# Designed miniproteins, single chains, continued (2): the designs that were tried, part 68

Each design is a single chain, and the fold is of that chain. pLDDT is the mean over its residues in the fold that is shown.

## One batch from the design tools (miniprotein)

Design m6343
Fold by ESMFold2-Fast:
Structure m6343 (fold): chain A 55 residues (1-55)
Amino acid sequence: MLDLDLREMTPDQAVDRIIAAYRAGQISREQLEALSRSDFFTPEQRERLRAALEE
């Protein structure tokens, strides 16, 4: 990437942070389910969030 400003919080970085928070017990399973249905994320990112619920 030529523009470092595009390195602000990306949806992929948000997914990583959400999964880490869930694994740390900082968010509930129900909150992660709600996030996995959010229009903020692509279908691929929602699948990653859903996969974390199945662990």
Scores: mean pLDDT 71

Design m6344
Fold by ESMFold2-Fast:
Structure m6344 (fold): chain A 58 residues (1-58)
Amino acid sequence: GPGGETGRGAGIRGLEEGGRTPENTAKAAQGALAAGVSSGDPAGGQAGAERVREYGRE
């Protein structure tokens, strides 16, 4: 629904969809920490929202 345009939602969505299995969740969490794509990163969240907006807009 609407509201997925929030900055934090865009960055986190990739992690949740990629980490569907428990093993992938642990690996994704470690990889996200190394890349800084974890929840609470304002730069990562903002950049994620920008990318999702471009994809939706095309």
Scores: mean pLDDT 49

Design m6345
Fold by ESMFold2-Fast:
Structure m6345 (fold): chain A 86 residues (1-86)
Amino acid sequence: ITHYLSTAEEALNSLENNPNDEYNLRLALLALDQILKTDPSPSLLEPLETIKSKLLKIKPKLQSEGLKKVVDEYIKKIDEKIKELK
């Protein structure tokens, strides 16, 4: 899981500087899918909250309404996973 956490964080950091980089967005979301499929662990709480915060900052900067909807779907999935951890 460390690899997926690192990949998501690096891709999201790149998106903070270039929000229209659809490839880095897709890469971050693919890594996030793998994180969300792992067994619930309290150690995921902080990374998931960080990822959610970054997605919320990136969303309004996206030029595609379709990508904004995809980001909303992943934020919802993160919220559901966080509820499992609490």
Scores: mean pLDDT 77

Design m6346
Fold by ESMFold2-Fast:
Structure m6346 (fold): chain A 69 residues (1-69)
Amino acid sequence: DLVTQFKQELAKGMLHRLQGDYKGMIEHFKRAAELSLQVPPEQWAEVVAQLTPLVRAGDIAGLQELANS
C-alpha cells in the first residue's frame, strides 16, 4: 500500500531529524516525496494528522511504531 509506505517514510524522516541525522532525514523525505506523487492528496492530510501529535510531543516510540506499521 503506497499510503502506508508514504506514512512510514515520513515517520522515519522525522525520527532521523529528532536524532540529528540530517542525511537519513533527507533520504527518507526524498522517498516520501516520490511516493506522494502516487498518493491522493486527500490522504496526505490524514497522514499529517497522524504524525503531527507524535512530532510535537517528541514521541520517539510512537514514531518508531508508525515507521514499522
Scores: mean pLDDT 83

Design m6347
Fold by ESMFold2-Fast:
Structure m6347 (fold): chain A 80 residues (1-80)
Amino acid sequence: SEEFDKVLDASAYYTAGAIFLVMAKLDEKRGNKESAIESYEKAIELFEKAAQIARDVDPQLAEDATRGAEEAKKNLEKVK
């Protein structure tokens, strides 16, 4: 199913985004500002891809991904 494949793709992008968000927070806590910025930017990109793919097939996943991107953006602005 095309729809099922999209849910799997969106879930994979969401999981990757969540991993980079955690990595960014750890780097920020350690004082690794440059690595934290890079990981936050990657998390935003991955969450936005997940939200786009999930939009019409998994509204809850799309919402969760959008929230992840918003959190990463807020943290990125604080670390810059």
Scores: mean pLDDT 90

Design m6348
Fold by ESMFold2-Fast:
Structure m6348 (fold): chain A 84 residues (1-84)
Amino acid sequence: MPTDEDIERLKTFLKNLGIEPESDDYKEMLLLIAEEYLKKGKLENARKALGLLLYYEGKVDPKTAQDIVEGKLSIEELKEILKK
């Protein structure tokens, strides 16, 4: 599971690029990273990126984020959560 330090590092990195946290650009960047991993067949890395996105956005609790990282949810189920 991504740590609070990993989330803060990613947030700081994107802010230094002029991309504010919680903006559409920030969300799009994390989604593009997840989609790139999916395209390359790296499902575990894609799940971790999606878990980070959803956890940071406050759309899922820590247990649900952990279930995403551990692969207990399908990619289709993850996409449904993103639509909410």
Scores: mean pLDDT 60

Design m6349
Fold by ESMFold2-Fast:
Structure m6349 (fold): chain A 64 residues (1-64)
Amino acid sequence: GDQDFILDLLKLKVSDPDAFAAQVKKFKSAVEKEGPKFLAEGIEAAKADPNAETRDANLKALLS
């Protein structure tokens, strides 16, 4: 999923909670299916952060 997709989901949360729930379910299934690739790319991006606090926070978010 792209950053634009996440922003669209956040807008749906306010305007249409039912549509938001349906999109979150689809997104979660896609992330679970692509998990190893998505996780690996996310970890590499997080590790490139020179700030330890934001790096650790991002790694925790990706691994939870």
Scores: mean pLDDT 60

Design m6350
Fold by ESMFold2-Fast:
Structure m6350 (fold): chain A 75 residues (1-75)
Amino acid sequence: LAGALTRAVFGDDRAGARAQLRRAAAEFGVDAVLAAIKGEYVPELASAALALQLAYHLLTGRDGFDEAAFLALLE
């Protein structure tokens, strides 16, 4: 995902991005949120998938997906 798009949605609101990931994980489960962030189609998260991907990108800044970093965001 493009950094410019991440900034447009969240700016520097790391707390808001983390809260969104935690809320989705609590409501839909960690596995469903993880699948959506990895770009897999998850019907219950379809409308939120882009926002979750942007939140992950803002919080980690990683070139690729890191499961340990994702799990740490939910703590």
Scores: mean pLDDT 68

Design m6351
Fold by ESMFold2-Fast:
Structure m6351 (fold): chain A 76 residues (1-76)
Amino acid sequence: DAEIREAARNLVDGAKLLLETHGKEAAEEMIYQGLRALGVPEERARETAEKATELLEKGDYKGAEEVIERAIREAR
């Protein structure tokens, strides 16, 4: 699904920029708010944001995209 892949990539790109400019908490909150806007439940969105941010800190951008993409798919 191109729509879900694009949403995940956009969240990763934005969170990466925030991680570099404003730090981990800002990146995590951006991912959380993005997931919530896409219909992911609060608890799942928080868990996914934490894990995706950890992967971004490690430079695992593909892993971060996959974790976000999975959460969006499971919410539908």
Scores: mean pLDDT 86

Design m6352
Fold by ESMFold2-Fast:
Order: C-alpha cells, then sequence, then structure tokens
Structure m6352 (fold): chain A 90 residues (1-90)
C-alpha cells in the first residue's frame, strides 16, 4: 500500500527531526535512511504515483534535508505540508 509507505516515511521523518532537536544526530541519520528507503520502495512498487503522492514524498525528503542542515523551522513547515497532502489521500 503506497499510502501506508508514505505514512510510515512521514512518522520516521518526524522522529528524525526530534532526534536532531535533541542533538542525537546519529539516531536522526538512521531514521532518515529508513524514511528514504520507504520512499524508494514506494516508487519501485508504483511507477504511476499520483501528483499528490509525488509531492508528499518530495516534501518528506526536503524536510529531512532542511533538518540535517539545522533549519528545523523549515523542516517542520515542509513536514506539516506533507502530512496535509497524505490526509487528503485518505
Amino acid sequence: DTLELLREALELAKKAIEYVEKGDLLGAIGLTLRAIGLIFEMELKNPNLSEKEKEAAKLIIEAIRYALKGDIEKAKELLKKAEKLIEELE
């Protein structure tokens, strides 16, 4: 289920941001790799992703990227946008 993979990636990204805020960068990196892996699995299983599914996946990756750069506010903004898109897919 593509939607389930997106939700799992979103939750892992949320945890990764929390780990960055707590100063646990190693933990954050581990969660980041798992989230990216799920997005890759989603793309491999479904070559015809909807525009909303593609945008949600992109926002999750961008949120992680900003969090790792230390821009936590931007990361949280992008993640909220991804969460809203995923809710619209339900």
Scores: mean pLDDT 84

Design m6353
Fold by ESMFold2-Fast:
Structure m6353 (fold): chain A 70 residues (1-70)
Amino acid sequence: MSQEELVQKAVEALRNGDSEKAYEYGRLLGQAAPLSDAVKQELRRAVRQAVEEGRYDAVDAFHRGLNEGS
């Protein structure tokens, strides 16, 4: 899976509140590090949107995945 596909799937999981997929794709993105600044900005926008929409569990799962993958 390309990094572009991983970013798209992570954004989709955050948008849908899918904590299990947010964790999975977060972990895969952590393993793909270092991430470009453009990718980091796109992910930060998706996280902010998810927080504003009350998807806290998916945001927490995504960050846990990123930290465990790196």
Scores: mean pLDDT 85

Design m6354
Fold by ESMFold2-Fast:
Parts: structure tokens; C-alpha cells; sequence
Structure m6354 (fold): chain A 102 residues (1-102)
């Protein structure tokens, strides 16, 4: 029981920190930190969405501008502020640049 609780708290905290860095809104991040399963699912779906966008840009299937547009639309759907969206776009462009070098 105690070890399971400890693992869950560590996992939920790590997921919440990832959500902050990816531009998710504070209300959703707080729900993730509290172990809300629907909020965690939204984070996982969003992370998969971002990974797919990065892969599509690297593969030349979509332009960087198209990837940015899709990311902005997804974050608006998730209730992110304009500041959080801009931060996430910077992170997305950095991920694409880093992947192109490797």
C-alpha cells in the first residue's frame, strides 16, 4: 500500500510537470497532479498528438507551419492560454530542430 501510494504520487507529479512544460492549462495540470484519470488520459493523448506532429514534420508529410497551426488548435481545444500556447510552440519548434540534427 505505502509503496503503491509513493509510486503513484511520484508518477502524477512527473506527469503534471510534463504537462506544464507542454503548455497545458493550470486547471488540467492540477487535476493530473491529483491523479484524475480523465486528466491523465488527456495529457497522454496530447503527448501522442505532439509526437505525431513532430514525426510528420520530420518525415516531410506536413510543413513546420502546418504543424504549428495544428498544435495551436489542439491547445485552444484543451483550454490553454495564449501565453501557454506560445511557450508550447517554442518547445515544438525546438523538438523539430533537435530531431533534424539526429
Amino acid sequence: MLEEIRKEVIRNTALAIRGIGLGLNPELVLKIANGDEEAIKKLEEYEAFVDKLVDQVIAGKISLDEGEKKLREKLKELGSSEFQIELAVIGFKSQVALRKQR
Scores: mean pLDDT 82

Design m6355
Fold by ESMFold2-Fast:
Structure m6355 (fold): chain A 85 residues (1-85)
Amino acid sequence: MYKITAKGTAPEGAGEVTLIAKAYSDGKLIAVEVLGRLDAGGTAEGTIELSKEQAEKIDKVIVEARDADGRLVARQEMEPKIEEL
């Protein structure tokens, strides 16, 4: 088993948002993890658990901040840091 630790920050002035981490391979979404629901300026961190096959293929992680209506209010791209569990 492998993991990616994803961290995101809620944008200032957005109100309450949900931070969602999305892991991609060759432009395809392969894993999703809800990091948390928090107020503007807050940070949340979570772990996406992966099989060995998924860990070898993931090339991108995006953290999305979405408001109460599910609208995308911020997007952060990060290079995945893959660790063995």
Scores: mean pLDDT 80

Design m6356
Fold by ESMFold2-Fast:
Structure m6356 (fold): chain A 70 residues (1-70)
Amino acid sequence: MKKLEEIRRFIEEQLPEAEAYLEQHRAELDAEEQAAWERMQRAVELALHDPDAFIELMAEVAGVPREAFE
């Protein structure tokens, strides 16, 4: 919970600047980079709207127990 709130706040603060940068360079992104951005946006949406599902996903990807993020 606590770490997720810090991550969410960091994303909320940095995401608009990152989105502006990517929009400026959108035409220069290849298909792999665009797909990676889409995956990141889905992860951000999950973190903001369903933090439990986000923690589950991160635990699976990192190979650590869910409690490590709580």
Scores: mean pLDDT 64

Design m6357
Fold by ESMFold2-Fast:
Structure m6357 (fold): chain A 82 residues (1-82)
Amino acid sequence: KQIEQLLKQYKTYKSQSDSLYSGYQGLQQRYDQLKQRGEDSAKDTEQAKELYEKGEGIKKNYEDYKKKSKDLEEQARKLLES
């Protein structure tokens, strides 16, 4: 029962981590597009800066959830080894 609970929590954090990573990649692609198009636009440059800062925040959250999922995987392994 505890192993099942840890596995469910692991899947939750892994899913959240994967979702955040996908969002980060999307923001990085958008940033690159705006940077390329914004060579003549101060407005697009400002939007690119905001997207970059948001991407860095998501990246930090991604790393946190990735670590939590790994910790849960190790806890489940230890529980199996008793």
Scores: mean pLDDT 70

Design m6358
Fold by ESMFold2-Fast:
Structure m6358 (fold): chain A 86 residues (1-86)
Amino acid sequence: MGVTEEELLNDLRSAVELVRKVVENPENVTLVTAASIALIGAAFNASLVEPSEEARELAEEALELARESGDKAVEKAAENALEAIK
C-alpha cells in the first residue's frame, strides 16, 4: 500500500475546486481552511510518488486560483504543493 498517482490526481482536482470556491468567497473561513488542508495533503502525497504532467498542471492551476483569491495561507499552501510536485 501507498499513495498512487490516481489518488494524487484526485486530491489535486479536489483542491483546485476548493480554491476556486475561495476565489468566489475569500472571507469564508471554512472554505479557506478546507482548501489549505487539501493542498497540504496533496503536497504530502506528491512527496511519495513521481507526479505526472497532469498533476503539475493541476498544481499550477491551484496556485493561479490561490493568487486570485488574495488569501495568503491558501497561496502558500498551493506554492508548497507545486514545489513538492516539481
Scores: mean pLDDT 81

Design m6359
Fold by ESMFold2-Fast:
Structure m6359 (fold): chain A 96 residues (1-96)
Amino acid sequence: SEAEEAARLGGEAGQRASEAGKKGDGEKAKEGAREAAEAAKLGTEAAKNSKTSREASLGTAGALSGIGGALSAALYMKRHGDEEAEKAGWEAAEEG
């Protein structure tokens, strides 16, 4: 289902964004945050279009995982002093 795919994509993209941020890789953190934001949008849309509580929960999980990944990237990039990558992470989280 779209909701199951959104949950998977949000989790994977969120984890990649967080890991890139933790490593201090600004370019990978920006890339991961953008991917996480796109996955979050898919999760939100899947939840909105769901006809079952299970699908709504899966879509919501995808959205929260994506947003959380972008936020993690922003916070880690702030710790590393990369203001450009930090701002990109915050913008991605707001778009998700």
Scores: mean pLDDT 84

Design m6360
Fold by ESMFold2-Fast:
Structure m6360 (fold): chain A 85 residues (1-85)
Amino acid sequence: SRNLQLIRFTAELAAKAAAGDTEGVRRLVEEARAAGLSRQEIAEALAVAAVFALLMGKEEAVREVARLARELGATELAREIEARL
């Protein structure tokens, strides 16, 4: 289902962000866009990924998540994430 696809994407994105895998984060977002996930669905997953990157002290992953959120037009989310750096 779409819901299970979104949950899986969010979990995979959070795992990559928690590991500090900035390349993996970027690739998963590109794949999600190609698969037809909306900017809003991807931004929600990025919010979860940001929380996990922050908890694990992965500053470069936090910056990459914020950058991707901004590119998707989630400007407020990007600002909230950047404020935690």
Scores: mean pLDDT 89

Design m6361
Fold by ESMFold2-Fast:
Structure m6361 (fold): chain A 96 residues (1-96)
Amino acid sequence: RRRERIERLVREAERHLELARRYIERGDFDKAREEIDRAFEIILELAREGVSRSTLERLVKRLEEEMIRYRSSSAEIMMFRDRVEEEVRRREEELR
């Protein structure tokens, strides 16, 4: 039941990442940013729900690739990664 929620969130994150890429390719950077932000929110939720580390790392890597194409700063990319790692740590503490 948690598995169905995780599978849905993974598909939603992948859709937003694909849309971000399409908008970047068209030069629609405002819409690309909206899709990047939506993908990031879903990735944070996946970290809270306890998706596998391999799946989380794959989605984070894809988000970083789209942020680089969008020309996000290294500082901004680092901040989003730190936020994801913090949600992972919070979930690990809750399981103790």
Scores: mean pLDDT 83

Design m6362
Fold by ESMFold2-Fast:
Formats: structure tokens, sequence, C-alpha cells
Structure m6362 (fold): chain A 85 residues (1-85)
């Protein structure tokens, strides 16, 4: 289900941020965008944006500027996708 997939992505994002693994974070975010582009589910995209905004705040609190930038860029891409749906 979309809810189960979302929980997996959220857990993997949290781990990548906590482990300061920027390469893994980038790969997870790329897969997430691809998945959301294929599903074209407005409610799911909105929920993901909320999760990424929360993760960006955590990254900023940890001083992880590069991770915060990747999260911001991903949020912007998802907002653009949402405007096209």
Amino acid sequence: SNSEILKIFQDELERAIEEEDLERLRRILELLILYLEEEKNVALIQKVIEILEEQREKALQMGLEDAAKLLTETIEKLQELLEKL
C-alpha cells in the first residue's frame, strides 16, 4: 500500500540523515521522485512534502547544510509536480 511504502521511505530518509550519508540520501530522494511521478497521487505527494519539510528541519538542527539543500530541492520538484496535476 502507499502508506507502507511511505513509512519505508520515511525510515530510510531518517537513517541517511542520522548517518550523514549524503550519497544514500540523494539516491533515496531520486527513487522517491520517480515513484511519485509514476503514481501521480496528489494526497501522497502532499504527505511526502510534509515529511521532507520535517526532515529538512532536523537536518538544519544537526548543521547538515548539504542534506538540507537536497531536501529543499526535492520539495521544490514535488511542488512543481503537484502544480501539473
Scores: mean pLDDT 87

Design m6363
Fold by ESMFold2-Fast:
Structure m6363 (fold): chain A 104 residues (1-104)
Amino acid sequence: MEAEKRELEERAAALQARLAAAEDALANGDDAALLATAGRPVPDRPLSEEERLRLAIDLGVEAARLAVEKGRLDGKTAEAERAEKELPAIREAALKAVAEAAAK
């Protein structure tokens, strides 16, 4: 239990650092830094605005999933279940907003 909790805390901390780096990369238009935060190879072309936003959303969803796992280990099962049920709708809404922005 304690070893699993420590592992999740370390993963959550690493993901929070990656999210902060991704937000900074988005603000500066740094495609290479953004791809590095996602663990993706740098393509031989610039990323589109839609591609950058999708990478940021995927990192956010990953962080939320780790928070749900940590919540279950902390005994906050009801809160974790509610968050888990809400994640797909939040992700779909975010992806729809990105698609609408790209269409303008």
Scores: mean pLDDT 67

Design m6364
Fold by ESMFold2-Fast:
Structure m6364 (fold): chain A 58 residues (1-58)
Amino acid sequence: ELEKLKKLKEYLASHAETLTAEEVAKILQSNGFKADSNDEEGAQSAAQELNNKIGELE
């Protein structure tokens, strides 16, 4: 689980310039992280939940 989340974080960071906020939000939602808004703010919120989950599992 932790390795999966770390790889997801690295993938998103490596593709930050090419992925839209909507694409980031959808990728995170498909991995169980929720965003209440469908924009850059929502994508950032979901990414923060990913980071929090990684911290919880360490």
Scores: mean pLDDT 73

Design m6365
Fold by ESMFold2-Fast:
Structure m6365 (fold): chain A 69 residues (1-69)
Amino acid sequence: SAEVEALLNEIRALGRQALADPDLARSQQLAQQAIDLAQQLATGRVIPRSVAQRLIAEIQALYQQRLAA
């Protein structure tokens, strides 16, 4: 579904924004928003739980990269 792909792209965009944001507090908020959105889509059965878990892991990896920089 084009609507589902748009939501997945929004989650990835939030993750990239978290990596790029020079403000650590905003970076953390963006990462958390992306994780929350992925969890909401899985709970609402919009995406499989396995897809949400993979997206959350990707966002967590981006945030850890931001912290290590």
Scores: mean pLDDT 86

Design m6366
Fold by ESMFold2-Fast:
Structure m6366 (fold): chain A 77 residues (1-77)
Amino acid sequence: MSADEALELVRRAFEEAGAKVTREIRNKSGTATVVADMPTEEKAREVAKKVEEMLRKEGLDGSGRAEGTRATVSASD
């Protein structure tokens, strides 16, 4: 999977979770990062972890984190 496909997967997962995607970043090294606001801190942690696991199942180096109600997920090939 490419970084562009990873970006789409992360975006879809956040949309499914009812998240408001606030930023999408793709850098020249092939890393894609998505930031989204969640209604609660618990939901932010849950979604960040869920999306990280989805990316890993697709064979990507995925990492998710939450700070307050903000969830951030990064993925690279």
Scores: mean pLDDT 76

Design m6367
Fold by ESMFold2-Fast:
Structure m6367 (fold): chain A 57 residues (1-57)
Amino acid sequence: SEEEEKQARIDRLIEELRAAGRENTVKQIEVMRKKNMPLDIILITLELELRRLRAAA
């Protein structure tokens, strides 16, 4: 399902942030998930953080 695909993508992006040492960002995202924030907001937040990380390289 679309929801399952979004959850899988969120999990993948979290692992990418964790591998990059972005522990505070990962913690923040996990709080958003625990609060049942909309998946699209979580996904946009993750994509934005990864884009910023890649741009700073």
Scores: mean pLDDT 84

Design m6368
Fold by ESMFold2-Fast:
Order: C-alpha cells, then sequence, then structure tokens
Structure m6368 (fold): chain A 95 residues (1-95)
C-alpha cells in the first residue's frame, strides 16, 4: 500500500511518523491524483521535511533516497520509478 511504502521510506531515512500522519499525508497526495508510488514518495518527502526541519528540495530528497537504495544516480532512480508506474504527470505534480 502507499502508506506502507511511505512508512518504509521514512524508516530507511531514520524519521519517525505516526500511522495517522502517514495516512493523512498519503491521502492528501492521492486526492491530487497521484499514483500510489508517487503519493507515497510525496508523503515521505513532506513528513521528512516537517520532522527534520532540513527543508530539502525534491531533488535533494530523491538523491538521498536513491543513495540509500543503492542507485548510482537520481536519474537511474527516476527511470526505475517510471518502470514501477510513476507517470510524467505524477513527477510534474511533485515539483
Amino acid sequence: SPEELAREILKLLGVEATDEEVREAVNKWKAQGLSDIAAALAAAFDLYNKKTGKNLTREEFLQILAEKLGFESVEEFIEYLKKQGVTDEDLAKLD
């Protein structure tokens, strides 16, 4: 589920969020028409910035996540996400 994916991303990045915070953030992005994976990424990005105060850009967040997942570049990670069903429209809504 997108909630489980967002939770796993936050756990990987060392950030604590409640099930309610994750559900609310995911539902917000699903209401914007994002796919499950894109909604999970957007929710994790929002909660990461909110909890850490680091105010990362989307590109900086994706770079950290790509590195943690073992991708050589953000470009490779974006190609992987597209193969998983993330659309160009999803990516535009994340900007």
Scores: mean pLDDT 84

Design m6369
Fold by ESMFold2-Fast:
Formats: sequence, C-alpha cells, structure tokens
Structure m6369 (fold): chain A 60 residues (1-60)
Amino acid sequence: NVVEQMSKDAIETMLVRAKRMKAPEELIELLAKIQEYPSSEVTDELTEAIERVLKLEKEA
C-alpha cells in the first residue's frame, strides 16, 4: 500500500522533528505507535499529533 508507506515515512520525519523539539514523551510514543501500525482509523489522531509538532516548532 503506497499510502501506508508514504505515511510511515512522513511520520518518521515528524518523530525526528518532535525529538529535536523535546516534545512530550506521550506525543513521541503516539507517533511511534501510529508509524508501526498505521490505519485509516487513526487518521484524526495522526493529524492532531502532526499539528502539535508543528505548533511546538512555531513556538520555539
């Protein structure tokens, strides 16, 4: 599934950025879990997690 692979690659990038920004451990764990087992059912959680990482970067 091309979409699944692209999602994993994008989430890996977000994980690197979250760790660089010293994001809360629960956010890093959430992104890691979604990357390992991506599914359409967690799309909302993924979107919210990405927004949290982007907000941390803007606040820095």
Scores: mean pLDDT 72

Design m6370
Fold by ESMFold2-Fast:
Structure m6370 (fold): chain A 63 residues (1-63)
Amino acid sequence: SLTAAQRRGGAASLTFSEEQREILGTIGEALRKIGDRLEEALKSGKAPPAVKLSEVTPVPVQP
């Protein structure tokens, strides 16, 4: 019984944090996927980190 009552209090906080975490988790997951894909590209091509922009000649936008 006490455990059930404590669960209700915890559930309220959990639903609140769940709602909050859902948003943050979604953003975090998206960023992680981008990072993972970048690493996979580097592994497959072993291409150096794209720092040789000057060799690319035409660059649409560059400060």
Scores: mean pLDDT 58

Design m6371
Fold by ESMFold2-Fast:
Order: structure tokens, then sequence, then C-alpha cells
Structure m6371 (fold): chain A 83 residues (1-83)
């Protein structure tokens, strides 16, 4: 469960990463970081879109691989909380 302050910080991070991607839309690391932040906010459809883009740009990046793992963990946390 995110505190209101943690949620606000993640929403700001999402906006900052979206702005960074407007400057460099092919930045795989920025797409991966955006996907993780979106997953932590429970925005899994958006996170899935961003991580797919990151994987298409650089599938072997350690940052992309780490993001895939982190998103998987957040999806599992959400599923467990709903049970």
Amino acid sequence: VLSPEERAALEQEVQELKQALELDPNNAEAHAQLAVALAKLGRFDEADKEIRTARELDPKSPDVLDADIQIGIEVLKDAVEKV
C-alpha cells in the first residue's frame, strides 16, 4: 500500500519520464523506468505498453530486464491483495 506522499512522488516521476521521452522517444531505459513507476501505481495496462516498447528498443538492456522483473513482482502483489 502506497502512502499519499509515495503516490504523489510516483505520479511526478511518471510526468517527468513522459517529458524525457518527448525529448528522446527511443530511450529504452526511460520507457523501462516509466513502466516500473506505472506498475507501482497499479496502472498495469500503461506499464505493459511501456515495457513492450523498451524491449523492442533494447531487449538485452539490464535496465529493461530488471524492469520486467519489477513489473512482474508488482502484478503479483496486486493479484495477492485482490485474493
Scores: mean pLDDT 83

Design m6372
Fold by ESMFold2-Fast:
Structure m6372 (fold): chain A 77 residues (1-77)
Amino acid sequence: SEEEIRQLILEELKRAKELYERYKDKLSEKEKENFEQQLKEVEEAIKQNAPLGELVLKMAQVSAHELHMLIKERLLR
């Protein structure tokens, strides 16, 4: 259902925030600002009951940034 998908997005947003708190000290100030802005955009879209497709696209941007952070960590081994 749409409600189940919205719940999954909320859970993924929480995980993204936890990952950000763990790795934020390894990010530049500009990367931090950009990621925090993307997180706020998803939260605002949720509060405004944005169309599911729009919410998924916004969350995809956050997920891409998470992957970028994880790749950076592994490449700096």
Scores: mean pLDDT 79

Design m6373
Fold by ESMFold2-Fast:
Parts: C-alpha cells; structure tokens; sequence
Structure m6373 (fold): chain A 81 residues (1-81)
C-alpha cells in the first residue's frame, strides 16, 4: 500500500540520517539531519519521501558513491513493492 511504502521510506530514511549524523559527529551535521528528518516526517507520499532522502544523500559528503547507490537501490525496492 502507499501508506506502507511511505512508512518504509520514512523509517529507512531516519536510519540513514542518524548514521550519517553519527559518522560526521558535529553539531552542524546533527542540526542538518534533524531538519531533514522533520521534512521526511511531513512527507505525504512515498515519492515525496524518496525525493527528500535522495536530495540528502546527493549532498552528503560523508558517504561513498557505492554506499549512496546501495541506499538508493534499497529505496527503489521499497517504492517498487
């Protein structure tokens, strides 16, 4: 269902945000992760949630390209289910 897809993306996105903030371990990274988490919580559709997470990952300097692609692949699978 659309609700299940949205909840899956929100849950996965929050985990990715938390891990990125922990790895960076700066007040600035934590503030950014919180702002994006708030946007993700306000998302009304799976597509909106996906767009928010994709934008965060594109701008995140602390993750490798391979890790970014793996995260996107997981989100694509959640949207396709």
Amino acid sequence: SEEAKLRGLQTYGRLALAEAAERANTPEARARARKVADQLSAAKTPEEAYAIIREFLAEEPEISEAERQALLDTMDALLAA
Scores: mean pLDDT 79

Design m6374
Fold by ESMFold2-Fast:
Structure m6374 (fold): chain A 63 residues (1-63)
Amino acid sequence: MGIFEVLKDRGDLKKGEKFTKVELGQKYLGMSEEEARAMDSNELAEELNNKGIPVRLIGEEEV
């Protein structure tokens, strides 16, 4: 599962906070859990940054 770090404060997001790709995909892309899990982590990061949500992929972790 992709783990992402917030790069700047944005709305309810705080700089340095970490989120899974499922959390970000559901909240900001309107995805289901299954859709968010299936999406490539790099593609998800690109889509979020294109929507003005500044995140970076920091690793892949199994939960």
Scores: mean pLDDT 77

Design m6375
Fold by ESMFold2-Fast:
Structure m6375 (fold): chain A 65 residues (1-65)
Amino acid sequence: GSVSDEQIKEIAEITGLSKETARKALENLEESMGAGLTDEGIKALIEFAKKDPERAREYFLELAS
């Protein structure tokens, strides 16, 4: 399924990344998995970002590159 703009915004705000970078990271993650992110998958990523914003920022920057 498509990641929502609200979910992209939340990840961007938590990590300090732009929405464009967060969107690209999630799109690249879906491509690498060969499948769309599930609701449970995106919730787990948001929880990860909330628990460790600095590590999550690094992770999403790497995915977006």
Scores: mean pLDDT 82

Design m6376
Fold by ESMFold2-Fast:
Structure m6376 (fold): chain A 80 residues (1-80)
Amino acid sequence: SREERLAILRAALAEAQSLYDRYADKLSPDQLAQVRGIIAGLEQLIAEVEAGRSTLTLEETRLMVDRLLADLRSLVQAGE
């Protein structure tokens, strides 16, 4: 459902923001730009679902979130 997609996306955004807040001072400018890009991408996905413009299924939403969070965690690990 729309509510389930929003719940998944909002949880992912909260995790991404938490990781950014915790690690931003340890990342290079290029890594920070990539992390900000992932956060902006999650915010855009939320906006599209809220506006009724999202064509993503629940499963496609989960897969996209999993990929974005995996990318973010890899960036954070590389910053250590």
Scores: mean pLDDT 84

Design m6377
Fold by ESMFold2-Fast:
Structure m6377 (fold): chain A 60 residues (1-60)
Amino acid sequence: NTIERLLEMADLAEEKGLYEQAIKYYETARKVAKYQGNDDLAAQLEKRIEELKKRMEEEK
């Protein structure tokens, strides 16, 4: 549940173009996933974070 909530908030922030906010939610979800031993999810979230960071750089 906490991960699901964080992912929902991240998705909403991303849809609104609030990439920095979305990244923060994804980072928190990644840490929780790591703590729970869900390495696959943590890796997917890390990849998404990198993609969003790249988009933020490109939009400036």
Scores: mean pLDDT 82

Design m6378
Fold by ESMFold2-Fast:
Structure m6378 (fold): chain A 88 residues (1-88)
Amino acid sequence: LEALAAAVRSLPLGQQIYLAVAAAYALANPEKYGLSEEERATLEAIRDIALASLPAELREAVRELMARAEAGAPIADLLAGARAIAAA
């Protein structure tokens, strides 16, 4: 996980936002992607590391998108939201 954490933290801010949202979406739809237990654990780690690396202001906006992913929002809407946050 140390190597994964370093890799995630080395990404531009916008990429960290996309990773957090995409990981949350995949975790909300495990059947769609056929995720194993190990893959879910890896995505949870990516989500948490990416979210923790964000400024507090952006973390709140990203948490709202993650909650929308868990509520069944389409990936296209979530990615549009992530793009808007990344552009701010």
Scores: mean pLDDT 79

